# Ledger of designs, part 5: designed miniproteins, single chains, continued (4)

Each design is a single chain, and the fold is of that chain. pLDDT is the mean over its residues in the fold that is shown.

## One batch from the design tools (miniprotein)

Design m12138
Fold by ESMFold2-Fast:
Structure m12138 (fold): chain A 69 residues (1-69)
Amino acid sequence: MDAVLAALDILRRRGRLSLRDLYRLAAPQDESPKPPLSFAAFARQLTAAARAFGYEVVEEGGERVLRRP
């Protein structure tokens, strides 16, 4: 499973997490044969995928957070 798919699964279970926490938790689960995603690439790809599933991006406490509406 790639880091973005792992992050979506974590986000679905928790309903809310910062992009930084999602990267920290999901990056070790990346089984991709390609080089690991940078945080910037991960954040871009995850945000696009999460929005497609109805999640929103908000700023809370100086962090970008993905959450259910």
Scores: mean pLDDT 75

Design m12139
Fold by ESMFold2-Fast:
Structure m12139 (fold): chain A 71 residues (1-71)
Amino acid sequence: MSREEVIEYAKRLIDEGRSDEEIRRRLMLLFEVPEEEVDEILAEARARPEPAPDRPEPTMAGVEALKEAVL
């Protein structure tokens, strides 16, 4: 998984009010991140200057796709 995705995931848990312990457990279980990296990820997530978007709304690129894909 991308490190950016892991940091964003940790940021969401912090915003939800999850405890550091819960966040660490989830990161280690879901992404198999070692304790040292978890601390760095948490620090980076907390230092984020802008909060991640609550809604995972992508750019409207998907509507460009064909209605009937034969492939």
Scores: mean pLDDT 66

Design m12140
Fold by ESMFold2-Fast:
Structure m12140 (fold): chain A 87 residues (1-87)
Amino acid sequence: SKKKEEEVAKAWIEAIEVALENKDDPELAKEKMKKLLEEAGLKVRDETLEKIVEIAKTSKSKEEIIEKLLEEGLLSEEFAEELKKLL
C-alpha cells in the first residue's frame, strides 16, 4: 500500500541521516540504522548497512548517499525517487 511504502521510505531516510551524522563512528551508525529499520518492520542485511556506512563517509548530503546507493544497485530507480521526494 502507498502508506506502507511511505513508512518504508521514511525509515530509509532516517537511517541515511544516522549514517551521515555518525561518519566518525561507523559501528554506532550501523547499530542505530539497524534498530531504526527493524522498528519500521524492515529486515536489512548487514552487508547493506555496511555499504550505507561506507558511502556516507564520502558523502555530503542525503541526496548524494541515495544516488550512490542507486549506483551500487542497493536501491531501485523508483525507490530512489520516492526517497528524494522526502528530502
Scores: mean pLDDT 83

Design m12141
Fold by ESMFold2-Fast:
Structure m12141 (fold): chain A 59 residues (1-59)
Amino acid sequence: GVEEAIKRAQELADGLKAKAAEKGLDVEVTVTVEGNKITIKVKIGDREVVIEADASAGW
């Protein structure tokens, strides 16, 4: 369900932060949920990447 998808998105976000920290990068990751859409926003310095996923897609 949506809660499971949110947990998986948060786990992915935590993994990205850990990997970036190993390379000496400061990364901010924000997980936002709107209906069945999960948006993961990754900010690395002055760069921003947005990843969208459907919570109903078997996360």
Scores: mean pLDDT 73

Design m12142
Fold by ESMFold2-Fast:
Structure m12142 (fold): chain A 108 residues (1-108)
Amino acid sequence: SLRELLTRLQRLLAATDGRRYPDPATLDDAELVRLSFELLAEVRRLLAAGNPALVDALLALAREVEGLSEAEQAELRAQLAALSAELAANAAEIDGQLAAALAKLDAA
């Protein structure tokens, strides 16, 4: 579900940057969409810093969301396509960063 996927994404982000995020269980679908765009901006920042392993989780989250406006869908697709291209170009480095992030999560 969107909430389960968002929970997993937030846990990955928290493990990588130590941030705290709102409880997905308290959010409706419109808030989940808004938060997805906010997380996309954070994923871009982390991608530039060399941690784009969150891209797959964000892509899966975006694919589950129905009811986005055509303009929001076009914007999100363009941003996800750009992130996906960078992910492909840096796959080996990303895999190492994901392993490190998941190890931090598992240590909790």
Scores: mean pLDDT 56

Design m12143
Fold by ESMFold2-Fast:
Structure m12143 (fold): chain A 55 residues (1-55)
Amino acid sequence: MLDGSRLTPEELDRVMAAVEAAYREAVERGWSQEERDRAVEDALRTETERILRER
């Protein structure tokens, strides 16, 4: 669980933008709900990992 770190407003905006982009792309591609959820989870995890790695 990666919520042990407090994100700055800028970092939170980055995560939210990545999640929104992943969800929008999945919807546009006609992916299933499971595939959309997975894409959102992957985007959230990947962006959060990048932010934490920079700390």
Scores: mean pLDDT 76

Design m12144
Fold by ESMFold2-Fast:
Structure m12144 (fold): chain A 61 residues (1-61)
Amino acid sequence: MVEGEAVVGDAVGRAVIDGDKIEVTGTGPTPESAELAARWAKRNALIKQKKAEAEAEKAAK
């Protein structure tokens, strides 16, 4: 399970990656800011997942 968060002004985004399931939520004063925060949260979660995979491959040595 990998989580990502992003804050864009007063907007907050969260993304959770659980196996094949990706859940993304965004809240903010405007629909545009909420969607932007959600998009950045998803990107942050994907970066964390890639880092975890690279570290797992190194640990498997």
Scores: mean pLDDT 78

Design m12145
Fold by ESMFold2-Fast:
Structure m12145 (fold): chain A 94 residues (1-94)
Amino acid sequence: MVSKDDLDKEIDDAMDLMSISVAKLTTKDSVEKLAQKILSLPKDEAQAQLQKEIKWLDTVKERVKKLYSGKEKEALLKKLDEQRQIFLDALKSL
């Protein structure tokens, strides 16, 4: 039982690092292109997908808060907030 807690933590840490790596590689242009593609969907589908993207970014922000500190944490959170704002503006345009 105790050894399972260590394994679960290693899996969680690996998943956290993977999601943060994706966030580091994501550009403003790629997020804007994704938002435009989502807005080309029927209104109900566009709304659902934009909400899903916002929820994903909120999840990545919590992982950044857990794993990072100082200036790197602040830089990553700022980048994620900028991406989140693009999807919020797209939702508001619906």
Scores: mean pLDDT 76

Design m12146
Fold by ESMFold2-Fast:
Parts: sequence; C-alpha cells; structure tokens
Structure m12146 (fold): chain A 88 residues (1-88)
Amino acid sequence: SAAEEQARLEAARQQLAALFSEYQDKVLEIEKSDGYTPSAYQRQIELVDALRRRVEETLSDNAELLAEALKVLDGIRAALQARLARLG
C-alpha cells in the first residue's frame, strides 16, 4: 500500500541520515586532528568511498533514494578531490 511504501521510504531516509551523521562526525575529527592538509582530504575521500559502499548495501532495495544519495556523495568526493588538487 502507499502507506507501507511511505513507511519504508521514511525508514530508509532515517538510516541514510544516520550514516551521513556518522560520516560528518568522522570528518570533524579529521579536521580537528589534521586540519585542512592534503592527508586530511585524502582521509576524507577514503571516508566518502567507505560511506558510498555502506549506502549501496543499505539502500539496495530503494533505487531512487540510492541514486539521490550517490549523487550527493559523488559531489562531495569531487569537491574534496578539487580541494586536494589546489593544495599542490
């Protein structure tokens, strides 16, 4: 039913939010320890790649939400790579 579909989507969005929150906490710890250095950005890219894998595993049954989440992660990864490249 539409209600069951909405409940599943809400649960999936809550799981996704929890994964992103965990990722953000780890980013803050990297920034606190390593600042805005090449090694810090490399570690953040590794965290994005790890999060991408967990998101693919967690949202395997929700193709639309998965596609939206991966687009956000690809954007974050691209921004981190661009910042790393500018540091020379």
Scores: mean pLDDT 88

Design m12147
Fold by ESMFold2-Fast:
Structure m12147 (fold): chain A 59 residues (1-59)
Amino acid sequence: SMSEALLKKKREEIKKIEEEFQKELDTVNNDSSMTLEERRKKAQEIYEKYQKKIDEILK
């Protein structure tokens, strides 16, 4: 029941979200002010945030 155009749109939105996710992770990994534990915690927050965004697109 989902049109080909709608599926294409959802794939493009997911790709955009994945690009934003990678940029945020790269920022955390390159932040010399953070400890390893702080980086792990921040990475986990980013994972949870982006999982929610992807789940919203896949409705």
Scores: mean pLDDT 82

Design m12148
Fold by ESMFold2-Fast:
Structure m12148 (fold): chain A 89 residues (1-89)
Amino acid sequence: MEEGDKAVQEGNYKEALKAYIDALKEAIDSGDRQAALEAVSRAYTVALRLGNEEVLKLLDEIYSLLRQPEIDRAKVNELIEKIKEIIDK
């Protein structure tokens, strides 16, 4: 998440969003729920500055999934890929 924090400081919100989404993917793959929640929170703040309503909605869905007793990693990864497609357009 240091790469994302640096991008925010430089005003590179699109790059910051990409970095936080990559950090989220890494946290999900490693089973680190706390790191995943932090990455989603930071991605959400950046997406608000970008005004991307579709990304915000997808991040809200991921946040809800991360708050379940058992994380549906397949569904979270599906939503991450959808966010990446939107960012790269």
Scores: mean pLDDT 82

Design m12149
Fold by ESMFold2-Fast:
Structure m12149 (fold): chain A 79 residues (1-79)
Amino acid sequence: SRTLRLINAQMRFIANATEIWLLEKRGIKPSKETLDTFQQAQAQYRRLSSLPAENITDQELDNLFALLDRTDDLLNREA
């Protein structure tokens, strides 16, 4: 279900936002690349969540998950 995939993307976005917050609490500033990638994922999520589910393509969801995966990889390098 595309709706379930979008919900999963939201949960992953929240996890990334939480990790950024935890880094900040430890006095670690995320890199510009990490923050820019996170902002790209947020923008894509907001765009897709504003569309009817039937208008969302699997490719667009795959692209969003790729940005979330990139953010995870970058955050893991910061820790």
Scores: mean pLDDT 84

Design m12150
Fold by ESMFold2-Fast:
Formats: sequence, structure tokens, C-alpha cells
Structure m12150 (fold): chain A 78 residues (1-78)
Amino acid sequence: DADLAAALAKLRELLANREAVLAAIEAEAAKTADPAAVLAAAADHLDGLADKLAPYDPEVAAKLREFAAELRARAAAV
């Protein structure tokens, strides 16, 4: 599936720039009424995506779960 392969390639690129993506998500969350809830929701979304992608790319799935854990840690620190 060309679309799935392209999506996985984009996810690998985003995960390679994880700190920049994390900073962008935190900056957007900070503009909301509940930054902690926004960060926690983003983490839940990434975990769900990791579960769906694990059969196709377990490395990307593992990195998405690590990113979700970072977002949850940041949410707890808000």
C-alpha cells in the first residue's frame, strides 16, 4: 500500500525530529484553557496510532509509545 508506506515514512521523519514536534505541541497546548488535558489527549492519540501500526512497523510503534510517554510526563509537570 503506497499510501501506508508514505504515511510511515512521514511518521519516521516526524519521530526523527521528536523534540521539535514536542515543543510545537507544548506551544499549542499552552494557548488552550487546559494545556495538561491537551498534552494527555495527544499522548492517548499516539498510543492508539502505535497499536494500529505495530503489525506493520514495530519500530515506529515503539517510538510513538516513547513520544506518548514524553507527552504524558510533560502533562503531569504542567
Scores: mean pLDDT 80

Design m12151
Fold by ESMFold2-Fast:
Structure m12151 (fold): chain A 65 residues (1-65)
Amino acid sequence: GAMLEKLREGFRATGKRYLTPEEARELLLAAGLSKEQADAAVDRALLPDGLVHAGAALGAAGELL
């Protein structure tokens, strides 16, 4: 949907494959996800080293929408 397209463009604009949880959350919120959806997507995509993979965050957001 349109929100997932905006999120995908947001991740591409960063040029990063791995983001901090705060960076990922900001992009999710900017794309139109609720705080609860953004927090859930970050939690699902969070790696053991404390970073978020952009593709995993996009996938998690898609499952929550």
Scores: mean pLDDT 82

Design m12152
Fold by ESMFold2-Fast:
Structure m12152 (fold): chain A 70 residues (1-70)
Amino acid sequence: SELKANAEAAARAAAAELPAVLAELDSLPEAERERARAELVEMLRGLAAQLEAAGVTEAAATLRALAEQL
């Protein structure tokens, strides 16, 4: 399905950006970095749960892996 394919492509694109995101987080003051990291992890886990419930398992797994790497 188009939705599944688009979600999978978006998840892969997000995974490719991980090194840049980590570099940006590391450039922030510690308090801002920890807040931004926590918010991003919460968002990724929430989106992964929604995608898994919708049957988009590969994209959900990719986003869960990203959250664990932050």
Scores: mean pLDDT 82

Design m12153
Fold by ESMFold2-Fast:
Structure m12153 (fold): chain A 89 residues (1-89)
Amino acid sequence: MEKLKEIAERIKNGTPEEKEEALKQISDDFLKTTGSERARLARELLEAMKNGDVEKAKQIYEKLREMFGKEEADRIVERIKKTLENLEK
């Protein structure tokens, strides 16, 4: 918790370069602290997209956006699309 607050303060008050470095650290900490929940939601979204379940995919995307923000939700969607393309190989 304290480490996440320190990183957030660096983003708020830092230079553009410091903001990019802090965002990378937040991504690592999110994988470490909320990795299970984030990974589970990403897997559920992957399954919905694989099945063509657009309604379910939208609901999971909205939840990801609420929990992790729009940029991170969009990034997860992009990773899932690439994963689906690679699985077709």
Scores: mean pLDDT 66

Design m12154
Fold by ESMFold2-Fast:
Structure m12154 (fold): chain A 93 residues (1-93)
Amino acid sequence: SKEDFYENLKKKLEEAEKRHIERIRALGEQYGLPDDVIDELIAELKARFEEIKKRIDELYKQGKSPEEIYNEFLEDYNKAVEELNKRLEEAMK
């Protein structure tokens, strides 16, 4: 049960990462961003999502409840998306 929860959470995070990468590429094409800027934004997103995965693993190893892990995940995820949106806005001028 707990194992299935954590595996599902990581899978959802990986799927969200893929969707956000696709969004970065689509907006980059739409606004004519240079390829190096698009690649930098993708690298920044990947680094933030890797930290989220690491945090989930740490909480799981500490024996935290599914609810505690999910709440921490949501806070970190929302912050990562907010930072991405800010960086995209700055890159688009």
Scores: mean pLDDT 86

Design m12155
Fold by ESMFold2-Fast:
Structure m12155 (fold): chain A 77 residues (1-77)
Amino acid sequence: SEEELLKQAKELLKEGKLTFEKLKEILDQLSDPVAQGEVLQMVIENKVPVEILTEFLMHYFGLPEEEAERRARAAVG
């Protein structure tokens, strides 16, 4: 279920085990754009490492590396 996928993502994030590959697996299993948006917001708000967020923005939003890193750093602090 979407609730279970969101819980898995949050648990991996809390444990410092969330990778870009695992995030992609979770997102690819979500069919609802709203749930996909919740995962993105959670990644931003829960201080995911800048490197992971940069790769995420490049892959899903097609941003150039410099722009993706700039946005990731701004979001995480």
Scores: mean pLDDT 72

Design m12156
Fold by ESMFold2-Fast:
Structure m12156 (fold): chain A 103 residues (1-103)
Amino acid sequence: SQEELREEAIERLSKELNVSKETAEEILRLLEEANGKITFERGDDGELYLYFEGTKSYMLLSDLIGLIKGAVEGKISQRQLARYLGISQSTASRIINLVKKES
């Protein structure tokens, strides 16, 4: 179900970014404000995908996590994170700061 897949996404974001479930939900909310409502889908590869209804595009949850971790660790810039996630640089900065404050 969508509720189970969303909870799985929140739990994986929380664990892998070392943040609260509250912060994981806030990250998803910030992405939804930029790219439209998120629905969750299990691919034939067994991977969890985010579908952004506003942009009609898919993103692997593992790619989302990897991009945020990369930005927090300084491996990619805030500008690169913003570009890859389709969000403003101010929103990317907010996501990076949310993760850094808890990890």
Scores: mean pLDDT 89

Design m12157
Fold by ESMFold2-Fast:
Structure m12157 (fold): chain A 80 residues (1-80)
Amino acid sequence: SQVDLINQILSLANQFTSTTDEKEAMEIFRQMAALAKQLDATSRAYAAELMRGLIKIASLRFSEETVEEMKALLAEVEAA
């Protein structure tokens, strides 16, 4: 269901903000992107804004390479 997908994305967002491991954060972000692509257009737009906020946090903590990979995943979500 859409509710189950949203709850999973929110759980992953909490894990993302709790981790200090860049590789773990990237894997969490990939999982969020995969789930977000399964949402309807309205819910996906809200998920994309959540993910955009996480990229801003990542920009303060992680490498430029990781941030660019996250931006590419967000672009895929927005294009879905």
Scores: mean pLDDT 89

Design m12158
Fold by ESMFold2-Fast:
Structure m12158 (fold): chain A 73 residues (1-73)
Amino acid sequence: MLSLPEKIENLLKAVEEWPLSPQQKLQLLLRELSEELGLDPNDPNAGKRVLEKLEELGYLKAVEYFKKLEAEV
């Protein structure tokens, strides 16, 4: 099984390569990261909570990619 860092990196790469709009990529990434991090994807602050948790864990590439997608929406 993949470790959490490997799962996150693999998810980012897959989402980047999928032929989805930036909005669809953001929604998918938010849901999947929330699940992996044990957060509620339906929380109105889900995006902020995901970013805070990723920064806390040191997954800075994931933080950067997520923020980049938010800037395109």
Scores: mean pLDDT 78

Design m12159
Fold by ESMFold2-Fast:
Structure m12159 (fold): chain A 74 residues (1-74)
Amino acid sequence: SAILRELEERGFVVANDAEELRRGITELKEAGIQAVVVNRQGEIIAPVNPASDIDEIVAKAERAGFPVTLRLVR
């Protein structure tokens, strides 16, 4: 997937809206990849792991404001 490839190459992917974020989290959960969601200020909003609630993370990102960044945990 383009999202997973960009994450492997750059270590991060920008999500400009809730749909992009939901898609990114879904692909990460299916692949078993761990990441964090980061706001424009560089603050971690939520961890992303296989047990994460997508709707809860999306709601946190909407409150923080888009764009947000999915950053690979290494």
Scores: mean pLDDT 83

Design m12160
Fold by ESMFold2-Fast:
Structure m12160 (fold): chain A 61 residues (1-61)
Amino acid sequence: DALLARIAALRARAATLSDPAVQQQVLGMIRRIEAELRAGRLDTAASLADSTFTAIDMFES
């Protein structure tokens, strides 16, 4: 599942974040993505995943 692979990639990238507060925020976003996925709202989960990747990229760049 492409979305499950993206969630795994987000978790791996979150682990490399230098700021613990930012890392906790990203982990919170990942839990929201997982909740939407469990609820069957794949479009919402995908949108949240995209937003979370963008947030990580901004913090890393």
Scores: mean pLDDT 81

Design m12161
Fold by ESMFold2-Fast:
Structure m12161 (fold): chain A 88 residues (1-88)
Amino acid sequence: MAEIVPADVTIEAFTATGLPGAETAVGKTVPTYAKKLSDDTIEITLTNSSPTGSATVTLSAVVDGVEYEPVTVTVAAGSSAVAVLKAK
């Protein structure tokens, strides 16, 4: 598969935390793409490469020294989900 790199921004810090029992799926759920939609809004694509486990993760990000509001996203096994984050 083609690797999707951040297009407009570099993620300085990324945290994903899952529920107990979802450790394998959480460990395989990574940001594959990030883009800046506006001065205060970013879009992050998370990809879950786990074949069997859904991951529910709380995503927080810092981009170019700006902190973004945390969002919770569920990513199904073998799929991707998009999170839209707003700057604080």
Scores: mean pLDDT 65

Design m12162
Fold by ESMFold2-Fast:
Structure m12162 (fold): chain A 74 residues (1-74)
Amino acid sequence: MEELAKRYLEEAKEAIAEAEKSTDPVEQYRLYRRALFNYDRAIELAPEDSPLYKEAKELKQKVEEMLRKIEAQL
């Protein structure tokens, strides 16, 4: 399960990287939401005392902030 959690974390990071390269707010919103979903999956699958769990929770909070900012611009 740890390898699966790590894969979700990596997919979330890739979605954020794609969002940062996009100039379309709608596309950025979709990619940030995809990242949020993948972080949630990583959190569900990772042991609570693991570095993966802590990293996924911290990055999820940052993505939630990004989503709020993008929503304000739409």
Scores: mean pLDDT 82

Design m12163
Fold by ESMFold2-Fast:
Structure m12163 (fold): chain A 71 residues (1-71)
Amino acid sequence: SELLELMDRAQEIREKALQLGDSKLAQEAEQVLYSLRDVMTYYYNTEIGKKRLEEVKERIERLEEELRKLE
C-alpha cells in the first residue's frame, strides 16, 4: 500500500542520513515516520488523512533530494 511504501522510503532516508552523519536529516525523516503513524492510527481512510499523506509524500521527496546532495 502507499502508506507502507512511504514508511519504507522514510526509514531508508533515516538510515542513510545516520550513516552519512547528518543528524538533522535523520531527525526530519523520523518526524515523517511519526506523521505517517498518526495518519495510520487516527486518520486512516479519511479525507484529512489523504491530504496529510500528500503533504508527507512531498516532505519525503524533499528529504530524498537533500540526501542525494550529500552523496
Scores: mean pLDDT 83

Design m12164
Fold by ESMFold2-Fast:
Structure m12164 (fold): chain A 93 residues (1-93)
Amino acid sequence: DWQTQIQNAIALAERAIALLEDGDVEGAKRDAERAIALADQALKQASGEVKEQVQKARDLLRRAIEALRAGDVETAKRDLEEAIRYLRQALEA
């Protein structure tokens, strides 16, 4: 179900933030990539508002990974937090 995929994506994004606070950049990238995979699974079942929110979250998760590759941990944390907000909005739609 798409709700479970989104809930698991939120948990992975939250763990990615915690890993960044501990200095584990590679762990955070892995969790963000896994969150994107779960968002993509949710998108196969999603439509309308839910689809729009999950697509925005996926874009932010990808930007977070790009920020981490550039060494910008603060931008990555902010993008991860914003992605979590969009994923939560999808669950409310």
Scores: mean pLDDT 90

Design m12165
Fold by ESMFold2-Fast:
Structure m12165 (fold): chain A 62 residues (1-62)
Amino acid sequence: SQQQIAQQIIDEATQRLRQAQDRDQAVQVAIQSSNRANNLLDDETATQTNQQIAALVAAHLA
């Protein structure tokens, strides 16, 4: 389902952010995860998933 794919993207982004050593690596996780969401999900689910990715990256960089 769309929700399962979205959750997989969020889980993968979360794991990759835990390994990010600097801001540039965190930004790369955001870009790659957002591209995956936009390619695999419908517009509504992609928008929600991208908002969650942005929140995760912001929290990591705080």
Scores: mean pLDDT 87

Design m12166
Fold by ESMFold2-Fast:
Structure m12166 (fold): chain A 93 residues (1-93)
Amino acid sequence: DAVAKAQEEANASGAEALSTLNKLVKRLAAENPAYAGKTLQAWAQEGPIAGGDMAAELSGEAVKPEADELRAKGQEYQDKLAELKRLQAEAEA
């Protein structure tokens, strides 16, 4: 079942993105709690890629690997959600 497989992949990628966000936020909070807050706000309003962008803009090179990972995991999650939505539409049509 392609839909069930896509759902599993979307759930897994979402969990990875959230785990990456939690690690990044803890690192940012140790440097400056305001940076952690702004990163969480960007994630909540515009999603994981915006969260990564905010973290990179605020802390630069110090958190670049974690911010890049969050963007990558966030993009994978969005791609898996789009594929799931496409397959669900095909299965229900």
Scores: mean pLDDT 80

Design m12167
Fold by ESMFold2-Fast:
Structure m12167 (fold): chain A 61 residues (1-61)
Amino acid sequence: SMEEEIAKSLEGVRRLLEHMQREGWSREVMERFMAWEISLIEDPVIAEKVREEFERLMAEL
């Protein structure tokens, strides 16, 4: 279902951000990398949900 696909994508974003933080990536590098990753998402609903989750997580840093 779309809800399951969204949930999996958001979990992927959380794990990827945790990995980037553990590796010591700068905020600028994380933002550029995620902008590129989001640009590869074909479904615009999933792309928007991933962007919102990434922005939410970045605001909590």
Scores: mean pLDDT 86

Design m12168
Fold by ESMFold2-Fast:
Structure m12168 (fold): chain A 118 residues (1-118)
Amino acid sequence: SREEELIALRRKAASFTLEFYNDLLKLATDPNVTPEDVKKLAEKGIKRLNELKEMVDRVGAPEEIREKIDEAIKVFQEALKKSETDIYEAMKLLEEGLNLVREVSRLVKRWADEQLAA
């Protein structure tokens, strides 16, 4: 049902935000972090955001949410590009991407809660 799809979207966004935060915290506290570790986390972020974008499109969510997901994907693509040449900048971009993922989760929650209340 539409209600089940909205609840699933809201849950998926929140779960991804928490998981990514935990993964990034592990990398940020690891003195032996490698370019490969950063690359894998950036690739994971891109994959999960593309899955979330598909769910957002299926429920007809506002374009604002899709645009914010696309912004987050671009930041993670930049992190991926920087992972082999500037690991410090790549890590900073992963942090910026997490902040965008948090914003996506907030927008999804607000919109889904409004749809469920109507």
Scores: mean pLDDT 90

Design m12169
Fold by ESMFold2-Fast:
Structure m12169 (fold): chain A 68 residues (1-68)
Amino acid sequence: MRRLVVSVFRGPDETYLFVYDEDTKTISFRPAESSPVYAEIAELVEKHGTLLVEEENGEVVALTPIEK
């Protein structure tokens, strides 16, 4: 299982997910429009704030708000 801390930045033409991997201590970004799953995560982050995203076999298995 992979644990990712995800926040969002809305640019003028697109939305980006800022992704912090807790295991590797690395930061990456993913365009929200690159997949339906990332677009849904971006929408949830906009509504609930920063999320903990748990992935298994490349699939999102849990989403937990960690910031309010």
Scores: mean pLDDT 75

Design m12170
Fold by ESMFold2-Fast:
Structure m12170 (fold): chain A 71 residues (1-71)
Amino acid sequence: SKKEEFRKLILQAVAYQIRAVGALIDGNVDEAKAYLDDAIAKLREAAKLDPSRKEELDKLIAQLEAQKAKL
């Protein structure tokens, strides 16, 4: 279902964020940035799948872009 696909995309985005944190703990900034990019991509797919969540997801994307820019 659309709701199940949305949930999967959000869970994938969260998983990439966790991997980005792991990369930062290991001192691997380039790997952390790559995982943040993967997380952002999944959130963008989720926003296209459910436009009613666009404002909420755009805020999360902006937060991840800001985190990546600080690295």
Scores: mean pLDDT 90

Design m12171
Fold by ESMFold2-Fast:
Structure m12171 (fold): chain A 77 residues (1-77)
Amino acid sequence: MYVYTGPDGSEFTTLNDYYTHLLKLIAEKAKQDPKDPTVYDLSDAPKLREMVGKEKASLDEIVQKMYEYIEKNKKIV
């Protein structure tokens, strides 16, 4: 079984739980860019910024980087 580790160190056994947690982190830590509401400012979310690799990203880009992050950090248990 795989264990997926989130950018904040939280661990999940399903991608759906991981995705739900990621959306919660975005809602709590990221602000929508006032010039483009499809883009989120990650300056105040260092763990999300580390995962994405840049300070501003769309939700689709954050989700794509989430899949790349878990592939690098998943554990077999």
Scores: mean pLDDT 70

Design m12172
Fold by ESMFold2-Fast:
Structure m12172 (fold): chain A 68 residues (1-68)
Amino acid sequence: SPLEEEFRILDGLARLLESILPPEDAERIRGLIDRVKEAMRAGDTAAVKEERERLIRTIGEAETRYLS
């Protein structure tokens, strides 16, 4: 299903980031990924958009912090 495919991609992203970011940042991003997955399970398109925007912003901030 499309939902299962997106969950697999999100879990892969979480594992990748866990391998390169400090534990505290990796844990925060894992929590945000779980929020996106929960919004998707609920079928709440507005919540999916909000949680995805928060996830993307947080990843960008972490990358700027550790690569700058």
Scores: mean pLDDT 83

Design m12173
Fold by ESMFold2-Fast:
Structure m12173 (fold): chain A 119 residues (1-119)
Amino acid sequence: MLEKEKEEIKKLAKEGRIDEAIRKSISLSFEALVAKSEGDYDRAIELLEVSLEVTKFIDPNSSLTGQMERQLGLVYAEKGDLETAYKHYTNAARRYEASGDSSLAAKAQALADEVKKQL
């Protein structure tokens, strides 16, 4: 089902229906937070990876793309995969900096540095 949703969102973006594509990607990220709260980290990762792929397709340097990277970092950290969490937090910092949000970039980098201490 996620493959079909991913293709639908990409099609909306290609058709210029960017606001609808963004709303659907945000909806997937909320479903991922619910899955994470239920302890289903694998489902949360699947949902966030689709959300990240479609937000990167729309605008790889957007604050929303940074938010998806940060959420993946959080899920991987809670799952105990600190190396993967570090990579996603570092990606989030880069994306936030590219979007002009230096405050969010600094916060994402602080999360990356905290995870690195545990490696």
Scores: mean pLDDT 86

